# Designed miniproteins, single chains, part 85

Each design is a single chain, and the fold is of that chain. pLDDT is the mean over its residues in the fold that is shown.

## One batch from the design tools (miniprotein)

Design m2941
Fold by ESMFold2-Fast:
Structure m2941 (fold): chain A 57 residues (1-57)
Amino acid sequence: SEKEKLIEEIAKVAGLPKETLEQVRDIHGLDVEELKTMLKVAKLGVAASAERRALAA
């Protein structure tokens, strides 16, 4: 399902186990739109972290 694919991609982008995401809240209870928003935020966080590491290197 689309929800499962989004949850898996969020876990992968965030570098967290899927089990850890499930502990935060009932992530399976979120709508597809909410999951897409979480994915966008996670991607922004990774991009910001990568830029900071490049400056620190």
Scores: mean pLDDT 69

Design m2942
Fold by ESMFold2-Fast:
Structure m2942 (fold): chain A 100 residues (1-100)
Amino acid sequence: AMATATVTFSDGTTETLSAPDLGGLLRGIVETAAKHKGQEITVSPATAANGTTLLEGKTVDGKLYFTFRQADGRVIGYGATIDEALAEAQWVADSDARRA
């Protein structure tokens, strides 16, 4: 099963992203936001196969915010600048490549 989300930009442009897991989906969202610097984005909710749900994704004042509900019902938030989030996503991708 694929995790899928739609990113909507302030200019009305939309992009649909899909990944086999939530981590891959989040990397795609961060890369898309980095390509469209200076635009506000919103992200549709998405649920991963492990039961984790992305409840909200948006930019506010040049920072990217995500809110998740984990399978156990806990709600967690993540906030970073787009550049910080991109650096984190790159580190995760490099770690996954070394693990494989």
Scores: mean pLDDT 70

Design m2943
Fold by ESMFold2-Fast:
Structure m2943 (fold): chain A 93 residues (1-93)
Amino acid sequence: LFNKGLELLQEGKLDEAAETYKKVIESNPSPLITAAAYNNLGFVYAVQGKYDEALKNYQKALEIRKKVLGDEHEDTITTREMIEKVKEAQEKA
């Protein structure tokens, strides 16, 4: 399912990508796969202009990544940067 979500995102099928990532999360995978799915779901919502939903999903990804990988891991840093970009976009909307 995770790879299917990436394919749908690449094709611009944002609603289908979001539903696929939700199914990945619901399947209760490993913490890192769960974090990646939350991060990608946050990205889908951000592209759709759904900034509150984007922030909620990125925050969940950040919490998992901080706990498992630590604050200085590249994936943790990337999620934090995405949160800041969404906040900036929300201020301009």
Scores: mean pLDDT 83

Design m2944
Fold by ESMFold2-Fast:
Structure m2944 (fold): chain A 83 residues (1-83)
Amino acid sequence: MKLELEISSTYNPVTGERTTFKLSEEAKKLLEEARKLEEELLKLSENLTEDSPEEEKEKLNKIRERIQELLNKAEELAQKASE
C-alpha cells in the first residue's frame, strides 16, 4: 500500500531550513509535538541576537535537537507506512 501525505515543516526558522515529509496518521502526531517545540524555538530566537547570553543559545540548541529527533521518528514511521 502507498500513502502520500506531505506536510511542510520548518525545522529551524532561525536558519530558514524547510523539510517536507510523507506522513501517516501516527507520524502526524509526532510532527505536531515538533511544531509546538518549533513555536517555542521561534519565540526564543526572536530575542536572540549576537549579544545574547550563552544560556539562551544553548536552550535553542537543545530544543532544535529535540525537534530533529521527533522529525526523524515521524519520517521513519511515514516511510514504513508508505511501502
Scores: mean pLDDT 64

Design m2945
Fold by ESMFold2-Fast:
Structure m2945 (fold): chain A 70 residues (1-70)
Amino acid sequence: SVEETAKKLYALFADKDGRMSLTQAANGISIATGLSVEEALKIAQEVDKDGSGYLTLEELKEALEKAKSL
């Protein structure tokens, strides 16, 4: 499921502060979906609506759902 995938990616790619940067998210989305890192980064940027430079678990789930539609 998207939720299971998001939790696994968060565990693998979150930094020492428990946060996932857009670059970390792009790599995780690319690995999970087979999209290029460039396409994955575009999706990560789209879900980062406040421009924080980080994705929450819920934003990562939204990114994976968008990637699945491509």
Scores: mean pLDDT 81

Design m2946
Fold by ESMFold2-Fast:
Structure m2946 (fold): chain A 68 residues (1-68)
Amino acid sequence: TQQTVRDSILQQIIDRIRELQAQGHSVEEIQKEADKLLKELSEKYKLSDEQVAEMQQQVDHAIRTLAA
């Protein structure tokens, strides 16, 4: 389903954010890698602009939570 694909994409991005944070990367570096990965996966799975915007908000929230 569409939801299963989005959940998989979000999980992959969150796992990558956690990995980069554990390796001591800066918030700016983590944001760049997360944005790049979201773009690549969104293009691969043909997500709509609205779905990408929603996913971007979830990614940004995850990064802010780790930075706080």
Scores: mean pLDDT 82

Design m2947
Fold by ESMFold2-Fast:
Structure m2947 (fold): chain A 69 residues (1-69)
Amino acid sequence: MVNEGVKGAIDDFRRLAVRVEAELRAEQLYKEGIEKAKTLPESERNKYLKEVEDEVQRLLAEADAEIAA
């Protein structure tokens, strides 16, 4: 049987993994979004950047909800 201390450590590692994966994904999405925005007309750039920001916030919020559960 896994004791309570070991279970806690495993759960902390899983939560950390979820957080790190979400942050890496968000960073990659934001980086790609900025590069894509540079290729867009100014009239579309702000709208696209807002969509990227909303997607990043959604991704991080989902990870936070999963960690909190």
Scores: mean pLDDT 77

Design m2948
Fold by ESMFold2-Fast:
Structure m2948 (fold): chain A 81 residues (1-81)
Amino acid sequence: SDGLKKILELAEQTARQLEKDGQLESAAIVRQAAEEAAKSKDIAEAAKIVQQGLGQAGLAGISEESRRLAEETMKAAAEAL
């Protein structure tokens, strides 16, 4: 679905920006969440997986750009729930 694709694309962008910022552990958590979400048949389950992944990644002390992308990803996921 278009909603699932948007969530996965935003999660991938967030992970890539975290990698650029040197936040490799946080990036890996977000990538793992996106991979698990992509296997889901239910967009609401996928959205929940991505939200949990972003929470586990720990968004304290990241760059403003990483924070903005993470917030956009969380918003897209929340709109799918």
Scores: mean pLDDT 82

Design m2949
Fold by ESMFold2-Fast:
Structure m2949 (fold): chain A 85 residues (1-85)
Amino acid sequence: MMEELKKGVEEGEENWESLNEDQRIQWYLVAAAVGKLSEEEVEEFFKDLPEEVRELAVRAARERSVELAEEALRKLRELKAKEKE
């Protein structure tokens, strides 16, 4: 799983210019979970996102937890779905 996620981050870096904003946010969350981003970098990248999502993303970086990164993504999607309502 961690190896597959690292590969996904590398593929995202190669195709960065073709990624939309949602895909770029997903890349940051996965990069945090696999240890490519520090807690401080995650706080900066997600400073404009809801506090709940930011907290989970920072924790994913600190604990190197894929599960927390997935929870942050799920929370972000729930909040975006409410905006479309």
Scores: mean pLDDT 71

Design m2950
Fold by ESMFold2-Fast:
Structure m2950 (fold): chain A 59 residues (1-59)
Amino acid sequence: HHHVREFSEEELKEAFYRGALILAEKLGDQETVAEIQKNKDDIEKLREINLELSDKLAA
């Protein structure tokens, strides 16, 4: 299927989903874990959550 070498939508979705879950679990943020699970197929939302959690962890 892929005609050019780039990350597939599924690869990006899985990476952001797993990253966000790891960060939320480290923070003990169960509400964000639920939000991640609700938006597991929304790449843009998962990316946004991942960035927000990274900022919280860095603070």
Scores: mean pLDDT 76

Design m2951
Fold by ESMFold2-Fast:
Structure m2951 (fold): chain A 66 residues (1-66)
Amino acid sequence: AREEVERLVDEVNRIADEVADAPFEKQLSVEAYLIGAAVALTHADRFPEEALEWARKYLEKAREVA
């Protein structure tokens, strides 16, 4: 569980880095989904399955917009 959380945090950081030089509007859209993923992951200790599922959904949306 912790190892999977770390892997998803790394994915959040990678996507953020990929769009760092993109126009502001695109960065903002991607960042909104990345924040959603990060917030979901903060709940992984109490709700591990649900937190990981929602984090993956937000990351998928971030990738679609990126």
Scores: mean pLDDT 82

Design m2952
Fold by ESMFold2-Fast:
Structure m2952 (fold): chain A 81 residues (1-81)
Amino acid sequence: MSKEELEEEVEEAMEIMQKSIAKNNPFDPKRPVSAEQALNDGKLYEKLGDYEGALAAYRKAAEIGSPEISKEAEENIKKIE
């Protein structure tokens, strides 16, 4: 019990730290990201040839972004399709 409680506490703390670090990590499309970062992540995925990742990132940018960011994300989605 104490070992499991300690492991759970450490794991949760590590997850919080990983989320803070992974906020700028373009390889995890599910991380909490600003619209601007999501748009940039999409562009990075395109450069890597990961069009599925690029589409996911651009869709996120379009979903949470301003009209300007959404427009740019939509243009990039159309280029991939």
Scores: mean pLDDT 67

Design m2953
Fold by ESMFold2-Fast:
Structure m2953 (fold): chain A 90 residues (1-90)
Amino acid sequence: AEELREELLRLFEEASRLAERAADLRDRGESALEELERVIELTERARELALRGAEAAADDPELKALFEAWAAAAEAAAEQARRLKKEEEE
C-alpha cells in the first residue's frame, strides 16, 4: 500500500510538472500537444493504480476511500488535459 502511494505521488508530481510546462507553452502561443498527451497518459495510469489500490483495500474503509479520492483526482486531471488537447488540435 505505501509503495503504491509513493508511485501515485510520483505520477501526480510528473503530470503536474508537465501540465505547468504545457500552460507555459500555451501562454506563449506554442504547441503543447506532446506535454498534454503525456499528462493524459500519466493521469490515466494514476487512475488505474488508485482503482486497483481501492479494490485491494476492500476490507479497510479508510484506505479504500483514500484510493478512491486519488482515482477521482486523477480522472479530473485527465479530463482537463483532454479538453486542452482538443483545443490544441482544433
Scores: mean pLDDT 83

Design m2954
Fold by ESMFold2-Fast:
Structure m2954 (fold): chain A 86 residues (1-86)
Amino acid sequence: SMEFRRRAVLLEAEIGVYLMLIYLYLKTTENEELKKELEKKREELLELSERIREAREKEDEEALREEEERVKKLKEEIKKLVKEIE
């Protein structure tokens, strides 16, 4: 459906925004532990991006809903890490 496709595209765009956020903080922080945690979150975002692409290709509603929840959780974890740098 068009609604399903729109949701998947918006979720990919959101991942792109958080990848940029991580990139900026990796360039500015000197805290090695925070760098490692941000790199882990970056890898998780890239894996979610691939899963969303697969869900979109298969038009799998359950898979997309699961990935929406994973992105939501990962976003909150990234925001928490970013606050430690600020």
Scores: mean pLDDT 84

Design m2955
Fold by ESMFold2-Fast:
Structure m2955 (fold): chain A 68 residues (1-68)
Amino acid sequence: MDAVRAQIDELLARGAKESAGDAGAALHLARQVGDAESEERALAVLGMTREQLDAMVAAGREAARALA
């Protein structure tokens, strides 16, 4: 868990400095491990709200269901 949090922190630092893709990767990883604090930090870096995250999750779930 702690090693994953360190990786999320590194991705967030890169995302703020270099690319939004790294911030997106940090959000995905935080969600995978259920780290709500890291999710909030990633959302802040991406400039997204929780409502926008919920909409994106719903869209992703629909896409995954279409493939499954």
Scores: mean pLDDT 71

Design m2956
Fold by ESMFold2-Fast:
Structure m2956 (fold): chain A 60 residues (1-60)
Amino acid sequence: MADVVSELAREARRKVRAGEMTPEEAAQWLTDRLKALGIPLEAEVRVEADGTVVVEFRPA
């Protein structure tokens, strides 16, 4: 479970970094994927002032 969540977070960061998704779109995509896997988490994605993409998970 934990490695799947880590892989999804890595993919979300990659998509935001590449300009394929906004942070908001990446958060929704990640949350939808977690729901499809039966994982009761929601994702939050933000970009820090230095350009670092941060992904956090909260209980749904």
Scores: mean pLDDT 80

Design m2957
Fold by ESMFold2-Fast:
Structure m2957 (fold): chain A 100 residues (1-100)
Amino acid sequence: SSLQEELIKKLTEKTRELLEKLAEVEKNPEELKKANDIIYETHVKVVERIKKEDFEGARKIVEEGLEELLKVITDPKAKELVKEWAEEVLKLIDEAEKKF
């Protein structure tokens, strides 16, 4: 549906912005690679839940992804970026659910 497509587009833009900002802030290449892998996997799984209109499942995947990210990231600024990303993504999912 057009509402699902618009949400997926917004989520993709937020994920792209996070990956770009992390590349600037995170100077540990091993932590950056692990974080990028978790972010990408989380995004793919969230999009799959959105396509099924499983908004609660999508929220749980974001929350689990954030928990995994906070285990691998040590830089305080990088931690703030992933927390802000998760908050913004959860807000987008909540706002979209109200329209479905």
Scores: mean pLDDT 89

Design m2958
Fold by ESMFold2-Fast:
Structure m2958 (fold): chain A 83 residues (1-83)
Amino acid sequence: MNPFAQKLLEAAEKAGLDPDAVVTVREAAEIYAKTQGITSPEAIRVMEAELRRALEAEGVDPDRATLSQLVDAVNRAIEKGLL
């Protein structure tokens, strides 16, 4: 698993999120930003857009994605050089 996808999963687990729970791309971006010390609203917005694109590229609906689907899509997008 890519270090980015792994950190996102670890951050979500620490936040008490179920892997089968539906999460928004903004919530995922905010969770990741918190673990990386990113406080810029601009950087969080860019990350949200990149996560949305990664989900769409893998055929996952960004507004219905589970945490597990989001982590898997991010991992695959990074492996393909899309994120």
Scores: mean pLDDT 75

Design m2959
Fold by ESMFold2-Fast:
Structure m2959 (fold): chain A 88 residues (1-88)
Amino acid sequence: MLNELGEELNEAAREVHRTVASDPSATPSQVTATSLLAIGAMASAQFDKSTTEENAREALELLRRGAESGDWQVALDAAGRAGQAVGR
């Protein structure tokens, strides 16, 4: 199991949620969609046995980028790309 990487992925997904939830321009549906995408990418990176450690690390960097942006649209794009990285 990617124990330490999994811990970082959990924190990155939480930070994406905090970023979009704190943006007053994001609607509740946009907050929910972005958070679910981030959680999905995090879960796939940790628990999908077909996901490589390299792809999991790429997803982590994408989630961190989204969280650090302070912009819900950038966070949404980053979460979607993280999901693609773990699936490809």
Scores: mean pLDDT 80

Design m2960
Fold by ESMFold2-Fast:
Structure m2960 (fold): chain A 99 residues (1-99)
Amino acid sequence: MAEKLVEELEELMEKLEELIKELEELLKKAEEEGNEELAKKLRKLILEVEVALGMALIVLGVQKVIGEIDVELIEKMIKRLKELLAKAEEEKKKLEKEL
């Protein structure tokens, strides 16, 4: 069970890293078009995703150092990342329409 939770967390982190790359490509286009409002919104979304990834990395790193898996903490992080991924993908679609 604990190993599967770590795998789920790592898979979610990979999906968020892919989303950041896609958002960075949109940011580049917004900046090239001089759309400062869209660029600001994209930078905020990128920062939110990066912060969440940073927290997940810390959680995963702490588990490795302690040698114990806090199942509740990992489950809460998985839930938060799933909710963020869904929200960020929806926001990305809206921001793409502003381009």
Scores: mean pLDDT 83

Design m2961
Fold by ESMFold2-Fast:
Structure m2961 (fold): chain A 94 residues (1-94)
Amino acid sequence: APLPSPILPALSEEARRHLREGVEALQKGDWKKAAEHFRKAAEVARNYADETGDPRARQAAESLEALAKGLEAISKGNYDEAQKYFDEAQRAQA
């Protein structure tokens, strides 16, 4: 769906806020909270991709979902699973 240009930065800012909160949680060693914030950022990016058809937003959503799953795996001590999700996140950005 076509969005007015002034609305596009606001949607990007919402995703960036969740990313910032996720990074802050990582700095505190709270991988579970970090995963939750990255998942919210992924949802914002996915909704934007669904509305606009922007392939970069879809790519960002896929990458952020994989990062969130990787962080959840770390919080559970499953480092092999975390590595697989981090590899997925890197591939989604390529």
Scores: mean pLDDT 76

Design m2962
Fold by ESMFold2-Fast:
Structure m2962 (fold): chain A 87 residues (1-87)
Amino acid sequence: DAARRALAEAVVRAVEEAARESGDEELARLLTLVARAAAESHLTGAEASEEAREAAARLEERADTPEFKEALRRAEERIRAVLEEAA
């Protein structure tokens, strides 16, 4: 469904934008890779790439950092806004 893919792409973009607002470009790259892999897995059942698995491992190492927590909080806010617009 094109509409479902469009919504997934909007969610991935929301994550990328929130992570960039944290000011950490590497965190933005890692979060975007993981979000896109999760979206593709949800839509198509595709396995996560090696890059996405490595990104997830790097994010686990950073889970307690203020930058990660702020990026996650902003991503949740933006995802909520995207889902509200889609409803």
Scores: mean pLDDT 79

Design m2963
Fold by ESMFold2-Fast:
Structure m2963 (fold): chain A 69 residues (1-69)
Amino acid sequence: MEELARKAYELGKELGEKAYNEGKSVQEIVDEVRKIAEELAEKYGEKTARIFYLAMVEGIGKAIYEKNK
């Protein structure tokens, strides 16, 4: 569980940095992460998908915040 949350957070930071470089809006990034979380819920269950989603959103927010400084 802890390793999964850490990997999700790191993936979120990577996704946020890539999306910032591509000029994507925060809303577009959130929509992509939500779609990934829905697919994970179907495969691994809602609880695991929720943990992954929250960790990724945190990572995305961190990456965008640091880029906009």
Scores: mean pLDDT 76

Design m2964
Fold by ESMFold2-Fast:
Structure m2964 (fold): chain A 70 residues (1-70)
Amino acid sequence: MEPSLEELVEIIEKIKKVMDPSNPLDQALLDEFDAVLKSDLPEEVKRAALEYILEQAKKNPEIKKIIDSF
């Protein structure tokens, strides 16, 4: 199932609630999400980039649980 950009934003907002900005790896992930969302890239490209970032983020079990809930 291919999530919409709106669904990806929902997932990211839930992930942000469990991230620790004092952790450099968590801060880097948050910065990547913000960079994509605030860019002027086409919606299709934004969606693909966010899906790629989320797939990499699934290596964290807590994040995987959030993504799998959608």
Scores: mean pLDDT 78

Design m2965
Fold by ESMFold2-Fast:
Structure m2965 (fold): chain A 83 residues (1-83)
Amino acid sequence: STTSKETETIRLGDKLYKIDHVKGVEEVYKISTENGVEKETLEKVLTDPKEISRWAARESARELLAMPTVQEYDAKWAAGEKI
């Protein structure tokens, strides 16, 4: 889970990306939904920062246009803003 500014969690449809910028690791989870219950299954761990940046940006950007990321939301919330 992302609760600090040095990590970020990006949801894209049935996929969840947990990026740890301190460790340079991205965990990719597949979200399986059954009767409204979402389950996270670890699908892949990426340790190449170049691949992390390109893949996360490509996949998350499409949903980020529709909804803010947890990172942006947490950053603004931690700064005392609730917009």
Scores: mean pLDDT 61

Design m2966
Fold by ESMFold2-Fast:
Structure m2966 (fold): chain A 111 residues (1-111)
Amino acid sequence: MEKAKKLLEENEKNPLPEEEIKKKLIELTKEELEELKKNIPEVIATLEAEKPSLGPLSQKTVDAILAGDAEKAAEYAREVGRENGFSEESIELNAEIARELAEAVAEYKAA
């Protein structure tokens, strides 16, 4: 997420074609997901701390991730993306992230 935000900020100063920026955002988000999966206790603590400041649908996504429910996490993440008018690629990417985080949380709690 942080590297993706930085890429968007740099694009304001030196604009790239929309298709190029979208592709780079997808690649950076996947890299950040792999780093998050290495530190699941911190991810859990961060999600619990930030949950009260989120909208109702985002709170349901967090609850599903914390419960290790990959299917519900993905579905709520897709709904968040649709409500915010994200592209289909961004919706599916966010759903994949939520699914993989929920699976990683379930694995961590089972260990």
Scores: mean pLDDT 71

Design m2967
Fold by ESMFold2-Fast:
Structure m2967 (fold): chain A 68 residues (1-68)
Amino acid sequence: SALDELLAQAKAEAEAIFAALKAGDEESARQHERRFFGLLQEIAGRSSPAERDAAYAELAAHIAELNA
């Protein structure tokens, strides 16, 4: 689905933010952060409240795993 594709892209952008920060590349990190928040807005605009909450929960779990 379009929502699954947006969720996959948001996960990839979160991973790219962490990789850029690890490399000390602040400009790259800022660009991926802008794309990440843009994808969150797209998810919210294209989903029901239940679908949005599920997608955001899955993103939060993925980010927690990256921080572990």
Scores: mean pLDDT 88

Design m2968
Fold by ESMFold2-Fast:
Structure m2968 (fold): chain A 83 residues (1-83)
Amino acid sequence: MSVKEKLEELQKELERYEELLRQMEESGTASPEELELLQQVVESLRKAIKALEEGDLEEASKHALEAVGHEMRFMSLRVDREL
């Protein structure tokens, strides 16, 4: 796969989570734990993008998986509130 295509995908995902974090901070409806998890998603995505730009596929994969882990925990908190 093209590194450029993967970078564009990760950058779009980062933009989405940065916007979500901003909206949740402005609305005041998010718990501190939800905000912390979104911040961790954003940080992990930034690290994955940086590693991929540097050609470190192993480090990029590690940080991308960390982002997914934080995303899943965030989603779990949201699902528990919907139940």
Scores: mean pLDDT 81

Design m2969
Fold by ESMFold2-Fast:
Structure m2969 (fold): chain A 76 residues (1-76)
Amino acid sequence: SEEAARKVAELDRQMETFAKESGQEIDELYQQALNAYKEDKKKGEELFKQAGEKVQQAQREGEELQRQKEEVLAEA
Protein backbone atom coordinates (compact mmCIF):
# COMPACT_ATOMS: atom_id res chain seq x y z
CA SER A 1 0.00 0.00 0.00
CA GLU A 2 0.99 3.65 -0.39
CA GLU A 3 0.74 4.09 3.39
CA ALA A 4 3.14 1.17 3.95
CA ALA A 5 5.58 2.62 1.39
CA ARG A 6 5.48 5.98 3.22
CA LYS A 7 6.13 4.33 6.61
CA VAL A 8 9.05 2.35 5.15
CA ALA A 9 10.57 5.54 3.70
CA GLU A 10 10.21 7.27 7.10
CA LEU A 11 11.85 4.32 8.90
CA ASP A 12 14.67 4.26 6.33
CA ARG A 13 15.32 7.97 6.99
CA GLN A 14 15.22 7.37 10.77
CA MET A 15 17.69 4.48 10.47
CA GLU A 16 20.08 6.53 8.31
CA THR A 17 19.94 9.52 10.69
CA PHE A 18 20.35 7.26 13.74
CA ALA A 19 23.36 5.48 12.18
CA LYS A 20 25.08 8.80 11.41
CA GLU A 21 24.40 10.32 14.84
CA SER A 22 25.37 7.15 16.75
CA GLY A 23 28.52 6.81 14.65
CA GLN A 24 29.55 10.36 15.54
CA GLU A 25 28.88 9.82 19.27
CA ILE A 26 30.85 6.55 19.26
CA ASP A 27 33.78 8.17 17.42
CA GLU A 28 33.83 11.04 19.95
CA LEU A 29 33.81 8.59 22.88
CA TYR A 30 36.69 6.60 21.37
CA GLN A 31 38.72 9.78 20.84
CA GLN A 32 38.05 10.86 24.44
CA ALA A 33 39.02 7.38 25.66
CA LEU A 34 42.29 7.40 23.69
CA ASN A 35 43.22 10.85 25.01
CA ALA A 36 42.27 10.00 28.62
CA TYR A 37 44.02 6.59 28.55
CA LYS A 38 47.44 8.20 28.07
CA GLU A 39 47.06 10.28 31.27
CA ASP A 40 44.73 8.08 33.37
CA LYS A 41 44.41 4.42 32.41
CA LYS A 42 41.33 3.84 34.59
CA LYS A 43 39.50 6.86 33.15
CA GLY A 44 40.44 5.75 29.64
CA GLU A 45 39.19 2.20 30.32
CA GLU A 46 35.90 3.62 31.66
CA LEU A 47 35.41 5.70 28.50
CA PHE A 48 36.24 2.67 26.30
CA LYS A 49 33.54 0.72 28.20
CA GLN A 50 31.07 3.57 27.60
CA ALA A 51 31.92 3.51 23.87
CA GLY A 52 31.36 -0.26 23.79
CA GLU A 53 28.01 0.13 25.58
CA LYS A 54 26.98 2.81 23.07
CA VAL A 55 27.85 0.42 20.21
CA GLN A 56 25.63 -2.27 21.78
CA GLN A 57 22.79 0.22 22.36
CA ALA A 58 23.03 1.47 18.76
CA GLN A 59 22.92 -2.13 17.47
CA ARG A 60 19.81 -2.93 19.54
CA GLU A 61 18.00 0.25 18.46
CA GLY A 62 18.93 -0.39 14.82
CA GLU A 63 17.54 -3.92 15.12
CA GLU A 64 14.29 -2.51 16.55
CA LEU A 65 13.90 -0.08 13.63
CA GLN A 66 14.56 -2.95 11.22
CA ARG A 67 11.87 -5.05 12.96
CA GLN A 68 9.39 -2.17 12.60
CA LYS A 69 10.22 -1.95 8.88
CA GLU A 70 9.70 -5.70 8.47
CA GLU A 71 6.29 -5.45 10.20
CA VAL A 72 5.21 -2.66 7.84
CA LEU A 73 6.37 -4.68 4.82
CA ALA A 74 4.50 -7.78 6.08
CA GLU A 75 1.29 -5.71 6.29
CA ALA A 76 1.76 -4.39 2.74
Scores: mean pLDDT 84

Design m2970
Fold by ESMFold2-Fast:
Structure m2970 (fold): chain A 105 residues (1-105)
Amino acid sequence: MKEAALALLEEYARVLRELGDDERAERLKKNTTELIENSNDEEIRELAIGLANGLARLFLEHKYSQEEIDRYLERLERRSEEAARLFREALEELKKMVENAEKNK
């Protein structure tokens, strides 16, 4: 789980830098790395899930194409299959939530 959390953190920071928020990217990396180093396996799992959900939200909010998202997925898979799985699950759930919200308008 630690490698999955670190892989998700690196790609989250990368997206923030692409969006021009270098300061937030650096703070996120520093603070979350410290949390990972001081956490047990269950806490690290919750952090990884949170990072995956945050990353998926950034992609949807900034209207990343499926092609762009697939490049991030390939990077995650090379480093951690668990990170890629968590990210796919987070993205799919967020897409369902957006679709359900539109249907209820």
Scores: mean pLDDT 82

Design m2971
Fold by ESMFold2-Fast:
Structure m2971 (fold): chain A 109 residues (1-109)
Amino acid sequence: MKVEEKAKEAREELEKILKENPKNEQIKKLAEITIEKIDEILELNKKYHRDDLAVESIEKILGITKLTIKEILKTPDEEKREEILKKAEETLDQIVELTKRLIEEEERE
């Protein structure tokens, strides 16, 4: 699978979610964070050419984002929605860091 195609599919899916939820500030912020994390994976792949790891990371990022959106939509409390968003951002950061470490370890071999 081409990394560019997977990233495009992920962005199109996020754009659809934003169109369906135009007034939800947490969903908008989460989508913006998700796009930034996908772009970080694409920049790593541009340098290291680890397409399989990049695709897997984008799929994990999108999966966490979709689950988080469902949780936000089920949560009527604004403060709890902000906590859900913060935890999701931390999880997405961990996925990017793990991907970077895996790529760096392979480059040493």
Scores: mean pLDDT 82

Design m2972
Fold by ESMFold2-Fast:
Structure m2972 (fold): chain A 57 residues (1-57)
Amino acid sequence: MKKESFTYEKDSFTVEVEEIELDGKKILTIKIKDEKLNVESEFTYEGKTIEEFKESL
């Protein structure tokens, strides 16, 4: 299993992006953490890559 990760910080938010390849499928998980509110949200996308995420920044 291949795993790549990228972390991006903006203001009080920390965004962690993880790309996993499983059985030839790419799975992208995005975790958003707000340090002031101490809350986290997680989103999972199939077929999206870290490179595509970086291009959206």
Scores: mean pLDDT 72

Design m2973
Fold by ESMFold2-Fast:
Structure m2973 (fold): chain A 82 residues (1-82)
Amino acid sequence: EEVEKILKELVDPETAQRILEVLDRIKNAESLEELDKAVAEAGKIGYELRKKGVSDENLEKIGEIVKQAYEEAVKRLEEKRK
């Protein structure tokens, strides 16, 4: 909920929704392969935003949100291997 509000403040609603879908995919990834695919899509969105002239500060904020989701997903998948 909070992440959705932050994203809508940083980017247009369509892009915010796309990022939320990628974050959901990261959270629900059942393998490192699925996680890597979701992260690659997040990278493509970041590249598109940079080309549209989104500030480096806003790109860093979005990147931090994605990084936090990725790190949590990695921990979840590693615990599943024990």
Scores: mean pLDDT 80

Design m2974
Fold by ESMFold2-Fast:
Structure m2974 (fold): chain A 68 residues (1-68)
Amino acid sequence: SAAAARAAGAAFGADQELVLDIPEDTKLTPEQLEALRELVRNARAAGMRIVLKEGAHPEVKRIVEEEL
């Protein structure tokens, strides 16, 4: 769900950006990972820019790569 993704640190930024501010040491649940994947997929379909913060979580980077 969008709530699970927000709890993990995903947010829609200004100027059509999806910001993924999830540190590499964050423990993500399967539900949060699924919600993040859905957000990335929807953002890509809408032509939004995906922004990964420095020290991005490896699972989050993998999701972004898989949904390209």
Scores: mean pLDDT 71

Design m2975
Fold by ESMFold2-Fast:
Structure m2975 (fold): chain A 91 residues (1-91)
Amino acid sequence: SRQATLEKMQERLTPEVEKLEATEPDFKELAKKAYELVMKVLKELNDMTLEPQVLEEVEKGNYEKAREIAEKYGDKEDAEAALERAKEFIE
């Protein structure tokens, strides 16, 4: 159910970005770029996983950056799961 997961993520993230734009006009451009990035990543998740990008940062020892990247592409729980998989793969 990869498609179902992606649609749930999109449905969940879209209202949050819209609320951000409505609340903070100064962040309108940031919200647009964040929305475009998230939508692009959601589509790319059909053909690639977050693991390659998270794996690269984990290999560099940048666990904080790896978590930030994962969170950018999904929920915190998905981010922690991706970090765990990357760490296990490198071991």
Scores: mean pLDDT 64

